Designed miniproteins, single chains, continued (3). Designs and how they scored, part 4

Each design is a single chain, and the fold is of that chain. pLDDT is the mean over its residues in the fold that is shown.

## One batch from the design tools (miniprotein)

Design m8115
Fold by ESMFold2-Fast:
Structure m8115 (fold): chain A 108 residues (1-108)
Amino acid sequence: MEELKKKLLEAAKKVIESKTVEEFLEAFDEFVIELYKLFPNHKEEISKAYEETLKELGITPEELAQSLDPELIKKFFILFFRRLAELLKDDPELAAIAKEIAEELAKL
């Protein structure tokens, strides 16, 4: 678990630090791969957290990718993991991990 959490945090950091839309998309794909490794069998909750976070921020996926704004991207990830933790109520250990990731991202 710790190694998977560390890899996911590093993948999220690469997305936040991306300098071009191409780098963002590549880093985001890596992030999604690591996300599914840490949260297996929770694809529906992940998709819902993603959609609800974008709706809360009032942005589209394209606008997120084109922004290249580290603060906006960081805020997206914090809200995403907080939402994911709420949706994972039936799995309190994974919910706690999602919440911890949000807290670590907030410290960046």
Scores: mean pLDDT 86

Design m8116
Fold by ESMFold2-Fast:
Structure m8116 (fold): chain A 75 residues (1-75)
Amino acid sequence: LRERYRRLLEEETRISMEIIGLSVELIALKKQPKSPENEERIEELERRIEELARRGQELAREAEELLAEIREEEA
C-alpha cells in the first residue's frame, strides 16, 4: 500500500508541476501582442491544462482510497 501511494503521489506531483509550467507559459503568452500564432498556442495550452487537471482529479481520488487503506493497516 505505501509503495502504491508513493507512486500515486509521484504521478500527482509530475502532473501538478506540468500544469504549473503550462500555466506560466499561458500567462506569458497572454501578455504578448495578439497574433494568430499566439491565439492557437493559448488554445493548445488551455486544452492541455484541462486534460491534466482531469487526470489529477482521478489520481487524487485513487490516493484518497489508498490513504484510507493505509490508515486501516496502521490502526
Scores: mean pLDDT 80

Design m8117
Fold by ESMFold2-Fast:
Structure m8117 (fold): chain A 75 residues (1-75)
Amino acid sequence: LKQKIYDAVKKVLIDSGVPREKAEEAARKSADIAEKSKDPTLAASQTGQYLYQEYGLSPQTAAQVANAVLETALS
């Protein structure tokens, strides 16, 4: 699960124009947040909010990351 969330978030960030090194760091932190969350919806919400606040991502990109986390955690 953690690896799948890392891969999904990294892909969204790179596709959105985030530099690879920054995308990899953000994806690692996102996977850690998701692993510690009690449910998929909370994992998605916390990850999206974290990247919006700490990495300064656009609301659109943060929402895309949240959706990717939710879909991956439910699969």
Scores: mean pLDDT 79

Design m8118
Fold by ESMFold2-Fast:
Structure m8118 (fold): chain A 86 residues (1-86)
Amino acid sequence: MKLTLTLKNLTPTQLIAYSLSAIGLELEGNKVTISIDGDTLTITMENLTAAQVQYYINLALDLESKGNKVTITIDGDDLTINITFP
């Protein structure tokens, strides 16, 4: 499964924190692509385990419960999560 995670309206501190988390996943051997455009961070990960898929869905649901705007879409082997911070 492939994940495309898009985080919008990030503070500079959040942008750094999420970017470092994505680098950590790349160092763990996942195929990761990171793209930064202003306050938007897009992370693409390939070859996710079922546990990793569940982790990101749970993360998105937790962020939604905290007042962030979240969309989750599954299309075959593609998982797309969009999160917009206040």
Scores: mean pLDDT 80

Design m8119
Fold by ESMFold2-Fast:
Structure m8119 (fold): chain A 66 residues (1-66)
Amino acid sequence: SKAMQALFEEYKRIEEKIKELEKEVENLRKNAHMFSAGDLVEKELEYQEEIAKLKLRAKEVKEQMS
């Protein structure tokens, strides 16, 4: 169905976005010397919060597909 296909595509996009954000966290840590301590903490928390939300959404989408 179109609904099932849309859920599958959403799941794929979420997984790709999580991988992208995890790479951004790694890059942020590697380039820590380029940022203030406050900016590092703020940006890392933003990435981790977004990753957590995406992981929750991925779980919901997977449950709907089952």
Scores: mean pLDDT 85

Design m8121
Fold by ESMFold2-Fast:
Structure m8121 (fold): chain A 76 residues (1-76)
Amino acid sequence: MLEETVELGKKAEESGDLALALQARARYGILEAEKNGEEEVKELMEKALEYAKKGELEKALEYLKKARELYAEKKK
């Protein structure tokens, strides 16, 4: 799972495919949030993944930013 996410990220870097890059980032975020018990962050990352898969890159980025902000708040 995590290894597959890293491989997807590499392919995105090689091809310049932003949608694949955002999918990889969201998948990694889901795995890390799940590992750390951050359920709300996981839900935001799952929404980011859904929008990235649909090619709605602006919405995908918005949910990734929200997840990052929530994660930072939880670490305080």
Scores: mean pLDDT 74

Design m8122
Fold by ESMFold2-Fast:
Structure m8122 (fold): chain A 64 residues (1-64)
Amino acid sequence: SLPSDEEVELTLAAMEIGFIKASLPPEEQEAALRELRDRWNERVTDPELKARIDALFDEALAEL
């Protein structure tokens, strides 16, 4: 079966978080992650998907 639109969006968010963590020095990662989170929250209107994406960013920020 094809992945759902929600699964695609979660995968994209996780990949973008991973790119920040792989490409930026630790001191720049917090600002980049917060800015990326804000852009995702502006684009995504579904509250359940928003909560799941926010959880990915909360985890990434907690690992700093």
Scores: mean pLDDT 84

Design m8123
Fold by ESMFold2-Fast:
Structure m8123 (fold): chain A 68 residues (1-68)
Amino acid sequence: STDEELARKLVEEAVKELRESGDFSPETVSRVLSKMAKEGRDRGLPMDLISRAVQETARRIQEIKREL
């Protein structure tokens, strides 16, 4: 669905921003996740889908940190 595609795009954009910054501090991660959630809300995504997208982004961040 269009909502699922938008959620995936938000995850990819958040992960890309963090990778390009090289900053995985709690402050930067929190800012990026908050920005992502706000964009999802502003664009009318269901709350459950926003929650899943935020959790998937957090999971991918942990995987990246394990590679460092």
Scores: mean pLDDT 86

Design m8124
Fold by ESMFold2-Fast:
Structure m8124 (fold): chain A 72 residues (1-72)
Amino acid sequence: SKEQKAVSLLVAAEILASAGEYEEALELLEEAARLAPKDPDIVEALRRLAERAPPEVSRRAEELAREAEEKA
């Protein structure tokens, strides 16, 4: 299901972010947000990524989190 795929992407993104692979983590969270746009766990993961990532990745993560909240 889309929901199950989104959860798998979220877990993979958390592992990548822990390894400092912020651009790869963002890519997986973008796909997860597309599959489950109203999932609060994805919004929280995007916010956590924004706090830790370089400015370019941080800005995109914040943008995606805002879009997810606005569609709620």
Scores: mean pLDDT 82

Design m8125
Fold by ESMFold2-Fast:
Structure m8125 (fold): chain A 60 residues (1-60)
Amino acid sequence: MEETDRLIENLRKLADEGYVEEALAFALIALGIAKSTNAPQEEIDRLEALVAELEARLAA
């Protein structure tokens, strides 16, 4: 089972509890690590999608 799935789910829950800025900060850190460690493109794409989702939630 991929650790990325658990991370994404946990960050979505954190955002649902009202900690959207904190969830976005952790998502950006995870994305940076994934890019620097040359993670699979699918993992990077999923983290980029999460960042976009959380940014949209802050703008709403």
Scores: mean pLDDT 81

Design m8126
Fold by ESMFold2-Fast:
Structure m8126 (fold): chain A 90 residues (1-90)
Amino acid sequence: SSLERLRRLTVRALEAAARKAEEEGDLEVAELLRQLAEALRAGDEERARELADRLSREMSEELRQYLLEEFTRLYAEETGKEEELKKLLE
C-alpha cells in the first residue's frame, strides 16, 4: 500500500510540474514529465528510469524544487491528517 501511495502521489506531482513547465513555455520538459507519469502508471520501470534520468539533466533547478515541494504538499495532505488525529488521541 505504501508503494501504491508513493506511485500515485508521484504521478500527481509530476502532472503538476508538467502544467507549470507548460505555463513557463518549457514544452519539451512538460512532455517528458507527462511521459514519466504515464510510465509510472503503466508500471514500465525501464522507461520510467530512462525518463527520470533525462529529466534530472534537462529540468531546471526551479522546476525540480517545485516538483519536490508539490510532492511534499500532497504527501502531507494525505498523511498529515492521520498524524494529527493520532496526536489528538494521545
Scores: mean pLDDT 81

Design m8127
Fold by ESMFold2-Fast:
Structure m8127 (fold): chain A 85 residues (1-85)
Amino acid sequence: MEKGKELLKEGKKALEAGDYDKALELYDEAIKIYEEEDEDSLELAEALGNRAEAYLKQGDDEKAEELTLKAAEIEKRAIKKEAES
């Protein structure tokens, strides 16, 4: 199983358990892995979106909005890149 995907799943479990700090740590590690593999990947966008959700759960709306916009932008670039030869 891919390490980044494992970290994302563990982060989601931490988020569901209410351990937002642990979720953020796990998502940060997943983001580092995905950024090294491809700066414009759907996996990176997903990890950033999950990190935004963790900040939203902590009440940090500004950081959540920033990450949500970044995730959306990366997702759009990933889709465009896949469509372009």
Scores: mean pLDDT 81

Design m8128
Fold by ESMFold2-Fast:
Structure m8128 (fold): chain A 112 residues (1-112)
Amino acid sequence: MPLPSPKAEVLDILESQIKRYEKIYETSKNEKIKKTAKKISDELKKLLEELKTMSPKESIKKMKEFLEKIEEEIQKMIEESKGDLEMEVELGVFEIQLAVDKIIIEKYEKLL
């Protein structure tokens, strides 16, 4: 049997990230962090459905554009949360998760 395609691996990573943001939404007591986590998980779910029908090259371009948009939103929330340590820590986790996704997407792009 052929090995799984790199696109299938990227889709699995997106599903994993969706579950992580949903868990943060369920476990966080901070309303702003809950809203941000829900927004990101909803947007990632939309991206996942779009990517299923796109070519690998189009999928990579769309993912890069989307990740940059979410990164800007998280950075704005971090600025608004200045002085609240719990919010800064939880938003920092979101930023790290997006940075990992961006690295994986760049690696996939170089293989195409």
Scores: mean pLDDT 73

Design m8129
Fold by ESMFold2-Fast:
Structure m8129 (fold): chain A 92 residues (1-92)
Amino acid sequence: SDELVRELAEYLSSLAKEGATIKVEVKGGTVTVTISGLTPLQLIAAALTLIGFGLDGLDIKVKIDGDTLTITISGLTPEQARYLAEELEKAS
């Protein structure tokens, strides 16, 4: 939903304010967000929160690789994908 995409954008932007580095890639209706620079505790907390967005109805996959958190959001409308990417670019 548009509201879940907005809440996700706000949450990811909050991680950037905590010192995370965010990279965004858009491919059609799929947005891939790569997050680095989080502490181990922040990384675990972020992963659990992002899994929660999936349970709430977003098509979201979460992967931890070392100190990097990668999320892949699929099934977005073009407007949703653009909104998410633009908000995260402003935060980075």
Scores: mean pLDDT 84

Design m8130
Fold by ESMFold2-Fast:
Structure m8130 (fold): chain A 87 residues (1-87)
Amino acid sequence: SIEEEIEEVLKKIREIIEEVKKLLKENPEYEEFLKKALLELEILEGLALIAVGVGRVTNDLEFALRQLKKLLKKAEELYKEVLEKLK
C-alpha cells in the first residue's frame, strides 16, 4: 500500500540519520562536518513529516510519497558525501 511505501521511505531516512550519529561518535576529528550533515538530515526528516501531514490532510498521499522519495534521494546523496569525506 502507499502507506507502507511512505513508512519504508521514512525508515530509510531515519536509518541514514542513525548511521551518521554512529559516524559522529567514531570520528571526533570530523565533528563539525558530521554535526552539520546530521542537522541537514534532521531537516530533511522534518520536511518528510510535514509532507506526510499535508498528504493526509489533503487526501493526497501520492503527493506525499513523491516528496518523500525526493527527500530520501537528497538524504542518500548527503550520506554518500559523508562516506566520501571519511575515506
Scores: mean pLDDT 90

Design m8131
Fold by ESMFold2-Fast:
Structure m8131 (fold): chain A 55 residues (1-55)
Amino acid sequence: RELIRRLAIYETGATDEQLDKIVAAKTEEELKKIAEELGISLKAVKDIKDALLNA
């Protein structure tokens, strides 16, 4: 779990707080907003969420 979080931070520049928001997001609109803030695709944010939930 910690290794996945650290890798996501390194690859995207996201903070721990932003990763927590990704996990807590209940709508696609929230995930899209986070993706725009990080400069990555919505698919990438969804992939990060799935990886964090499976860890």
Scores: mean pLDDT 76

Design m8132
Fold by ESMFold2-Fast:
Structure m8132 (fold): chain A 70 residues (1-70)
Amino acid sequence: SEEELKKAQEIWLEMVDKVNQLREEGASEEEILKVIEEGLKKILETLSDPEAKEEAKETAELAKERVKEE
């Protein structure tokens, strides 16, 4: 539903803000990846649409790849 997508977007933005804060604090790659994984789990619990779940998983994988390149 549109409400689920909006809530998932809010969770994603909160996760991004936390990741940015951890980067500023010099947190480890492992700590940042854990935050992304926890955010994805919350998003997947919010979404009922399988297509939206796959999109969320793909977006999270891209974010994790960016962390690993640093």
Scores: mean pLDDT 81

Design m8133
Fold by ESMFold2-Fast:
Structure m8133 (fold): chain A 77 residues (1-77)
Amino acid sequence: STLERAEARAEALRAQLDAAQAADPTLSPEALELLKEAIRYAALAREYEAAGDLERAEELYRRAEELERRAREAQAA
């Protein structure tokens, strides 16, 4: 169901954020929020890719990459 998929995405997001904070405990709240959004877009992109919607998946992967870039810039500032 859509709820089960949303729950699985939330669990994966939490695990990835915990791993990122463990790797760099100095991550700012701004960088963490941008990384959270990037992970969400990447997860959604994988779902569209699995469904065969490659065009939408590519767009969502590009959005995830842009947010990840912004997170790195926010952390470097």
Scores: mean pLDDT 78

Design m8134
Fold by ESMFold2-Fast:
Structure m8134 (fold): chain A 71 residues (1-71)
Amino acid sequence: MEEIKEKAEKLLKEAREIAQSAVDNGDMEKARLAVEAIRLAQEAIKYADTNPERAKELVERAEKLLQEAKA
């Protein structure tokens, strides 16, 4: 449970940084992907306490979106 929360928190911080950089550079596509990753990471934190299996799926989806944003 705590490991999933830590991973989701790290993803949240990383996604925020990518979103800020994308906005500063005018990359709206990257900004959209990063914002969606932020949303998924926040959902993962909420579900980590009640449904760890769902939280893990949300973390994996957020990671994939961040990889697409970095590409």
Scores: mean pLDDT 82

Design m8135
Fold by ESMFold2-Fast:
Structure m8135 (fold): chain A 85 residues (1-85)
Amino acid sequence: MAAEEAARAAAEAARGAAEGGKEGAPGAVAGAVGAAGAFASALAGLPEEEAAREAAAGAAGAAAAGGEKGREGGERGERRAREAA
């Protein structure tokens, strides 16, 4: 039940942040929940910590790079890309 407990704790933390902040950052909340969920899953469920850590670090790096640049125009950038296609 560790995986379920960790996932629940991550969801509760995201809830508290959304409820307390109210400043509207739905992308940040989704990103935080996704990252926390992935980490919690790796921590609670994976048999090989090192392999999971390396994969998670790669995924987190890619997500961080996309998120940072896409913060202001992520939605509009993707909207334009879709319309241009």
Scores: mean pLDDT 51

Design m8136
Fold by ESMFold2-Fast:
Structure m8136 (fold): chain A 66 residues (1-66)
Amino acid sequence: AEEAEELIQRAEKLADEAYKKGHTDFAERARKLINEAREYLAKGDVEKAIDYAQEAINIAEMALKE
């Protein structure tokens, strides 16, 4: 659970940074994945929460590399 929460927090920070730099589409996609990660974590599905959070991080990082 703690690992999933840390990844979700990292994804949120990266999504916010992407938004501030004008990559709104990437930030919006990352936020949708973050919401899914939080929903799975609330259901006790830690593995899916980690997977969705990691996908959100990847999308936000791709935006920041542009």
Scores: mean pLDDT 83

Design m8137
Fold by ESMFold2-Fast:
Structure m8137 (fold): chain A 64 residues (1-64)
Amino acid sequence: ATAAEADRLVVEALEAYRNGDIDKAFELLRKATEAPLREQAAAFGVDPEELWERIRKDLEAAVA
């Protein structure tokens, strides 16, 4: 995705999250942040999928 598309996806993910559409928010956020998520996971020394799962669970707990 282009930078502009990534920015749009993040905005849409935040809107979905605020509206309680958690599944849509996570899907959009994952697509928008795929590249920076991989870079951040490498910096932390963890797998990108493990980092995403941790973030997803934390967000789910915050919304509960």
Scores: mean pLDDT 73

Design m8138
Fold by ESMFold2-Fast:
Structure m8138 (fold): chain A 115 residues (1-115)
Amino acid sequence: MSPISQQVTDMLAKSLSKIPGLTVTQSGNTLTVTAADTPEALLALGLIAAVLSKVPGIKVTRDGNTLTVTVDLTEEDLPVLLEAAREGAELATLPEVKEAFEELVEELEKLLSTL
């Protein structure tokens, strides 16, 4: 596992856990995101899946209300994740989901500025 994969997994866990109706658990570079059985939580889960699945270094699998995200990133993948996070913020209709993606954008921009 690359050091960047661990940092990004930690960022995702922090940002996504702030979304109401989502439960996020982390094991190394793997996140398990479980949505409450509400339209808002399921909409958030679907947007997260769509956004993260665009990143070559991120593997996303969905089983009902549960999303499994495995992060295996290189520094080259970070701009793709940043663009995907920006799209997530733009597409988000729920304020708390928009804020989570906006926080992820800020953290990724800061990380990229140190590389």
Scores: mean pLDDT 85

Design m8139
Fold by ESMFold2-Fast:
Formats: structure tokens, sequence, C-alpha cells
Structure m8139 (fold): chain A 68 residues (1-68)
């Protein structure tokens, strides 16, 4: 089926993109450990906090844009 073939291609592309993003993130984490002397736990906490703050900021901006 054409739909199944298109979905499989899209899934393969997403897997490749996720793999690249994961590798880049791992490289950044490694650099932060070496340069700043931060522990793995501290780096993980900082990244999670940054993602949460960015999501909240985007949500607030989208809400303001819809109201303004």
Amino acid sequence: SKEIEEREKENAKEVEEQKKKKEELEKEIKKLKEVEGLSEEEIKKMLEKKEEEERKKIGEELRKEAEE
C-alpha cells in the first residue's frame, strides 16, 4: 500500500533525525562535564529545567499572540 510505504519512509527519516539530535546532545553533555565540571545529575536537571521553561515561554507567547 502507498500509505504504508510513505509512513515507513517518514518513520525512517524521523529515526535518523532523532539519532542525530541525540548524538549532538550527548556531545554537548560531554563538553559541559569537561568544561564546567558539572555532574551528570546536575547537567540532566539543567537540561530538563531549560526545556520546561522554554515550553512554558512558548505557550505564554502563543496565548498572548492570540489575545493581542
Scores: mean pLDDT 72

Design m8140
Fold by ESMFold2-Fast:
Structure m8140 (fold): chain A 72 residues (1-72)
Amino acid sequence: LVEEIERLVEEAIEAAKAGDLETAREKLREAAELAKEYLVKEEGLSEEEARRLAEEGLERGLKMAEQIIEAA
């Protein structure tokens, strides 16, 4: 599961470098969904806490993707 999350984040970064913000957003949203599942199942966090952390991670990732595209 962690490996899959890492792969999706890597794909999002590649898409952002290519100027494809839509694909980057899609991959980051998928990674956030899996991260929420991981935090609940493996780390024992509440669904509420896991959702909040995943949402924060998604927002940070989206901002980074936008910055990568703007820098290109």
Scores: mean pLDDT 79

Design m8141
Fold by ESMFold2-Fast:
Structure m8141 (fold): chain A 71 residues (1-71)
Amino acid sequence: MARAEELGRAVRDWLLSNGASEELAELAGEAAARLLAARAAGASEAELERLEAEAAERLRPLHEAEVARKA
């Protein structure tokens, strides 16, 4: 649990330092922490793939907005 939260925080901080929006960084950090926590809890590979796909769909519009804003 604590390690998953640390990973989420590290991902958020890394994205912010590279110019990502606060919302994108927060969601990406949460997704990373959730995936690590699920894996540590013994989630199946199919469940992990589903969580990853859900996170990607949620992050896609924010990433597209960032790319459009910078382009």
Scores: mean pLDDT 76

Design m8142
Fold by ESMFold2-Fast:
Structure m8142 (fold): chain A 68 residues (1-68)
Amino acid sequence: MKEKEAEEYLKKADEWLDKAIASTNRDEANVYLVKAVNYYIKAGEILGDEEKAQQLVDEAVARYRAAR
């Protein structure tokens, strides 16, 4: 099921984003953010929706910047 695969990648993306936001080390936080972004892109690819993937990336970056 495409939805189940996308949901699994979205869950991983959210976990990495939360780790990026919680990190006290900027270099570590940046590595975690890149991992989160890559999982959001994969989720969008599975759904066949590049616009949705870009939206999720933009929202993740905005959340990261707002928290830092």
Scores: mean pLDDT 80

Design m8143
Fold by ESMFold2-Fast:
Structure m8143 (fold): chain A 75 residues (1-75)
Amino acid sequence: VDPKRLEAEVLLSLGLMALSLGDYELAIKLFEKALETDPDTPYRAIILEKLAEAYRGLGDEEKAEEARRRAEEAA
């Protein structure tokens, strides 16, 4: 397994945990790092969907819509 892919999967898991705890700022940082670490991850669409949820949690509707559109293109 590519170390970058493993790191991105760990970051996704941590981001999902942060999102579940309502720590939207941390979730965003973890999801963005996951996408930076492995841009070709098979989880790209779901990471972008969870980014949109996190931005909505912060009230940032513009960034939430941007992440949602990116998720649609990644599917």
Scores: mean pLDDT 83

Design m8144
Fold by ESMFold2-Fast:
Structure m8144 (fold): chain A 71 residues (1-71)
Amino acid sequence: GAEEAARAAREAARAYAAGDIGAAFQHSKEAYDALSKSTDPRAQALYAELSKLGGAATLQALIRAAEEGRL
């Protein structure tokens, strides 16, 4: 659900800050996948908005949102 997405996004942000780019992408993918499977309307709306950005831009926006505490 949304809680799993938030947790994975925070782990992605932490990995990115530590220079572990591979782990950062893995966790950001987990966060995006969790949003896609959520039945929470807010999580579904966020997933739809992020999907409009496409690919790497979506994943980077997710990492930044977590780092800024917006997830």
Scores: mean pLDDT 74

Design m8145
Fold by ESMFold2-Fast:
Structure m8145 (fold): chain A 86 residues (1-86)
Amino acid sequence: SPEERARARLSAVGGRILDLARRHKDYEFIQEVVEAMNLPDPREAADRLIEILKKMKEKYPEFQDELDALIAEVRAIRAEWERERA
């Protein structure tokens, strides 16, 4: 289903964001990512992940390219989800 595809893609991206936060022992971002991933609506989960990634870019400018790639991937997932909505 569209929901299963969006959730699987968000889970993969969320895992990579979570790994980045864990490497820095940033428990605040770890908590925010986990909370975002537990949102039942894939659209709301994607929107929250984008907000988190923007905050991470401000705190960790050395990872700007990696974070921009993650933002682009989350935006693509959100756009695909919106296209599949009737």
Scores: mean pLDDT 84

Design m8146
Fold by ESMFold2-Fast:
Structure m8146 (fold): chain A 61 residues (1-61)
Amino acid sequence: SMAAKQQAEKYAEQGRKYLEQGKYEEAIKKFEEALKLDPENEEAKTGLIAAKLELQRVKQA
C-alpha cells in the first residue's frame, strides 16, 4: 500500500541517520523494519548492506 511505502521511507531515513552516527545495530533494525513494509525499498536494501559491513568492521577492530 502507499501508506506502507511512506512509513518504509521514514524507517529508511531513520536508518540512514543512525548509520551516519555510527549506530550500526540501530541502523540495521530500522532498515529491516523498512523492508518488512516495502521489500523493494532501494535505500533500505543498500543501507542494510552498508550497516552490516560497518558493524563487521567495528567488531573486528
Scores: mean pLDDT 88

Design m8147
Fold by ESMFold2-Fast:
Structure m8147 (fold): chain A 103 residues (1-103)
Amino acid sequence: GRTQAAARYLNAQARAEGRDEIAVALPPEVNKLSKEEAEKVGRTIGRGAADLARQRGARKVTIVYDDSENSRIAAEAAVEELRKAGLEATVIPASQMPPGLPA
């Protein structure tokens, strides 16, 4: 999906620049869930992203979401789990990615 393309771009850029960071995309299926289930999915993704960051030696994780309310809720829940794990965490909507990239 567009969020996965954005996360791939950010990961490639971080790797090329030697930055200790990764990007993780929220699945578009989050938009079909209730707000409560979107939050639960976000927490699960946040925990998985924390494990991946530790495995790769990354200090910062960026969560990419698709500009929907449910996706934003899931992204915020993922960031909370990442911060509990001692990682720097931020969110970016796919719409704010550079021109020419599928968001």
Scores: mean pLDDT 80

Design m8148
Fold by ESMFold2-Fast:
Structure m8148 (fold): chain A 67 residues (1-67)
Amino acid sequence: MEEYIKKGEEHEKKGEEAEKAGDRAEARRHYLEAMEYYSKALLIDPENEEVREKLREVGRKYRRVSA
């Protein structure tokens, strides 16, 4: 579980860096991968509210760069 959270956070950070650099396509790709990792963490512990909130936040970022 912690490994999936860590990988999600790594991709979310890379997405933020790409977004700041103006690389919307790279940001979108990284946010999507972060969402996949957070979703995998929730399959192991569905009651983890911290991970649910991380998934909601990265979903908002994904929608922002997809507009």
Scores: mean pLDDT 85

Design m8149
Fold by ESMFold2-Fast:
Structure m8149 (fold): chain A 58 residues (1-58)
Amino acid sequence: DTAERAAAGARRAAEAGAGGAGSGTKMYDNLSGPVGSAAASRAKDAEAAAEAAREGAA
């Protein structure tokens, strides 16, 4: 499905951008606690962005 594939692509791009921008190295150093939580919040934001992109694509 075009919308589903577009949403998946947008989600992966957003997730790569959010995760790769500056949390990569610091996440490795702080694998216990708050940095993991921040990564989860970023993943949720990426999911929301993918959902918005999917609705926009429709």
Scores: mean pLDDT 59

Design m8150
Fold by ESMFold2-Fast:
Parts: sequence; C-alpha cells; structure tokens
Structure m8150 (fold): chain A 65 residues (1-65)
Amino acid sequence: SSAIEALKQEALAELRRLLEAGASPEEINALNRRTFAELKALGASEAELEALQREMVALYLELTD
C-alpha cells in the first residue's frame, strides 16, 4: 500500500529529526506508538511492522554512539 509506505517514510524522517534534536524518550515513544497504531489501522502486516521496527533501530544506531 502506498499509504503504508508513505507513513513509514514520514515516521523515519520524523524519528531522524527527533534524534538529531536530542528529543526526550517520551517524544520518541509517542511517535512510535502513534505510527504503529496508524499502520495497524491501515492494515499493515506483521512483517511490515517488523521491517519498520528494524529500520527504526538501524536509524537509532546510525545517529547514536
């Protein structure tokens, strides 16, 4: 779904911005909870949700020591 892919890309871009700005764990957790809830509502599969989780972890590791 193009909507699922667009939301994933928007979430990754927002996560990058939050991490670069030194956002709180609460702000990052709020983004993650909102994003996964919206993806589930759009009918994202378990595999798609797992793929996004892996991408978010990879981004975190890229932008932190």
Scores: mean pLDDT 84

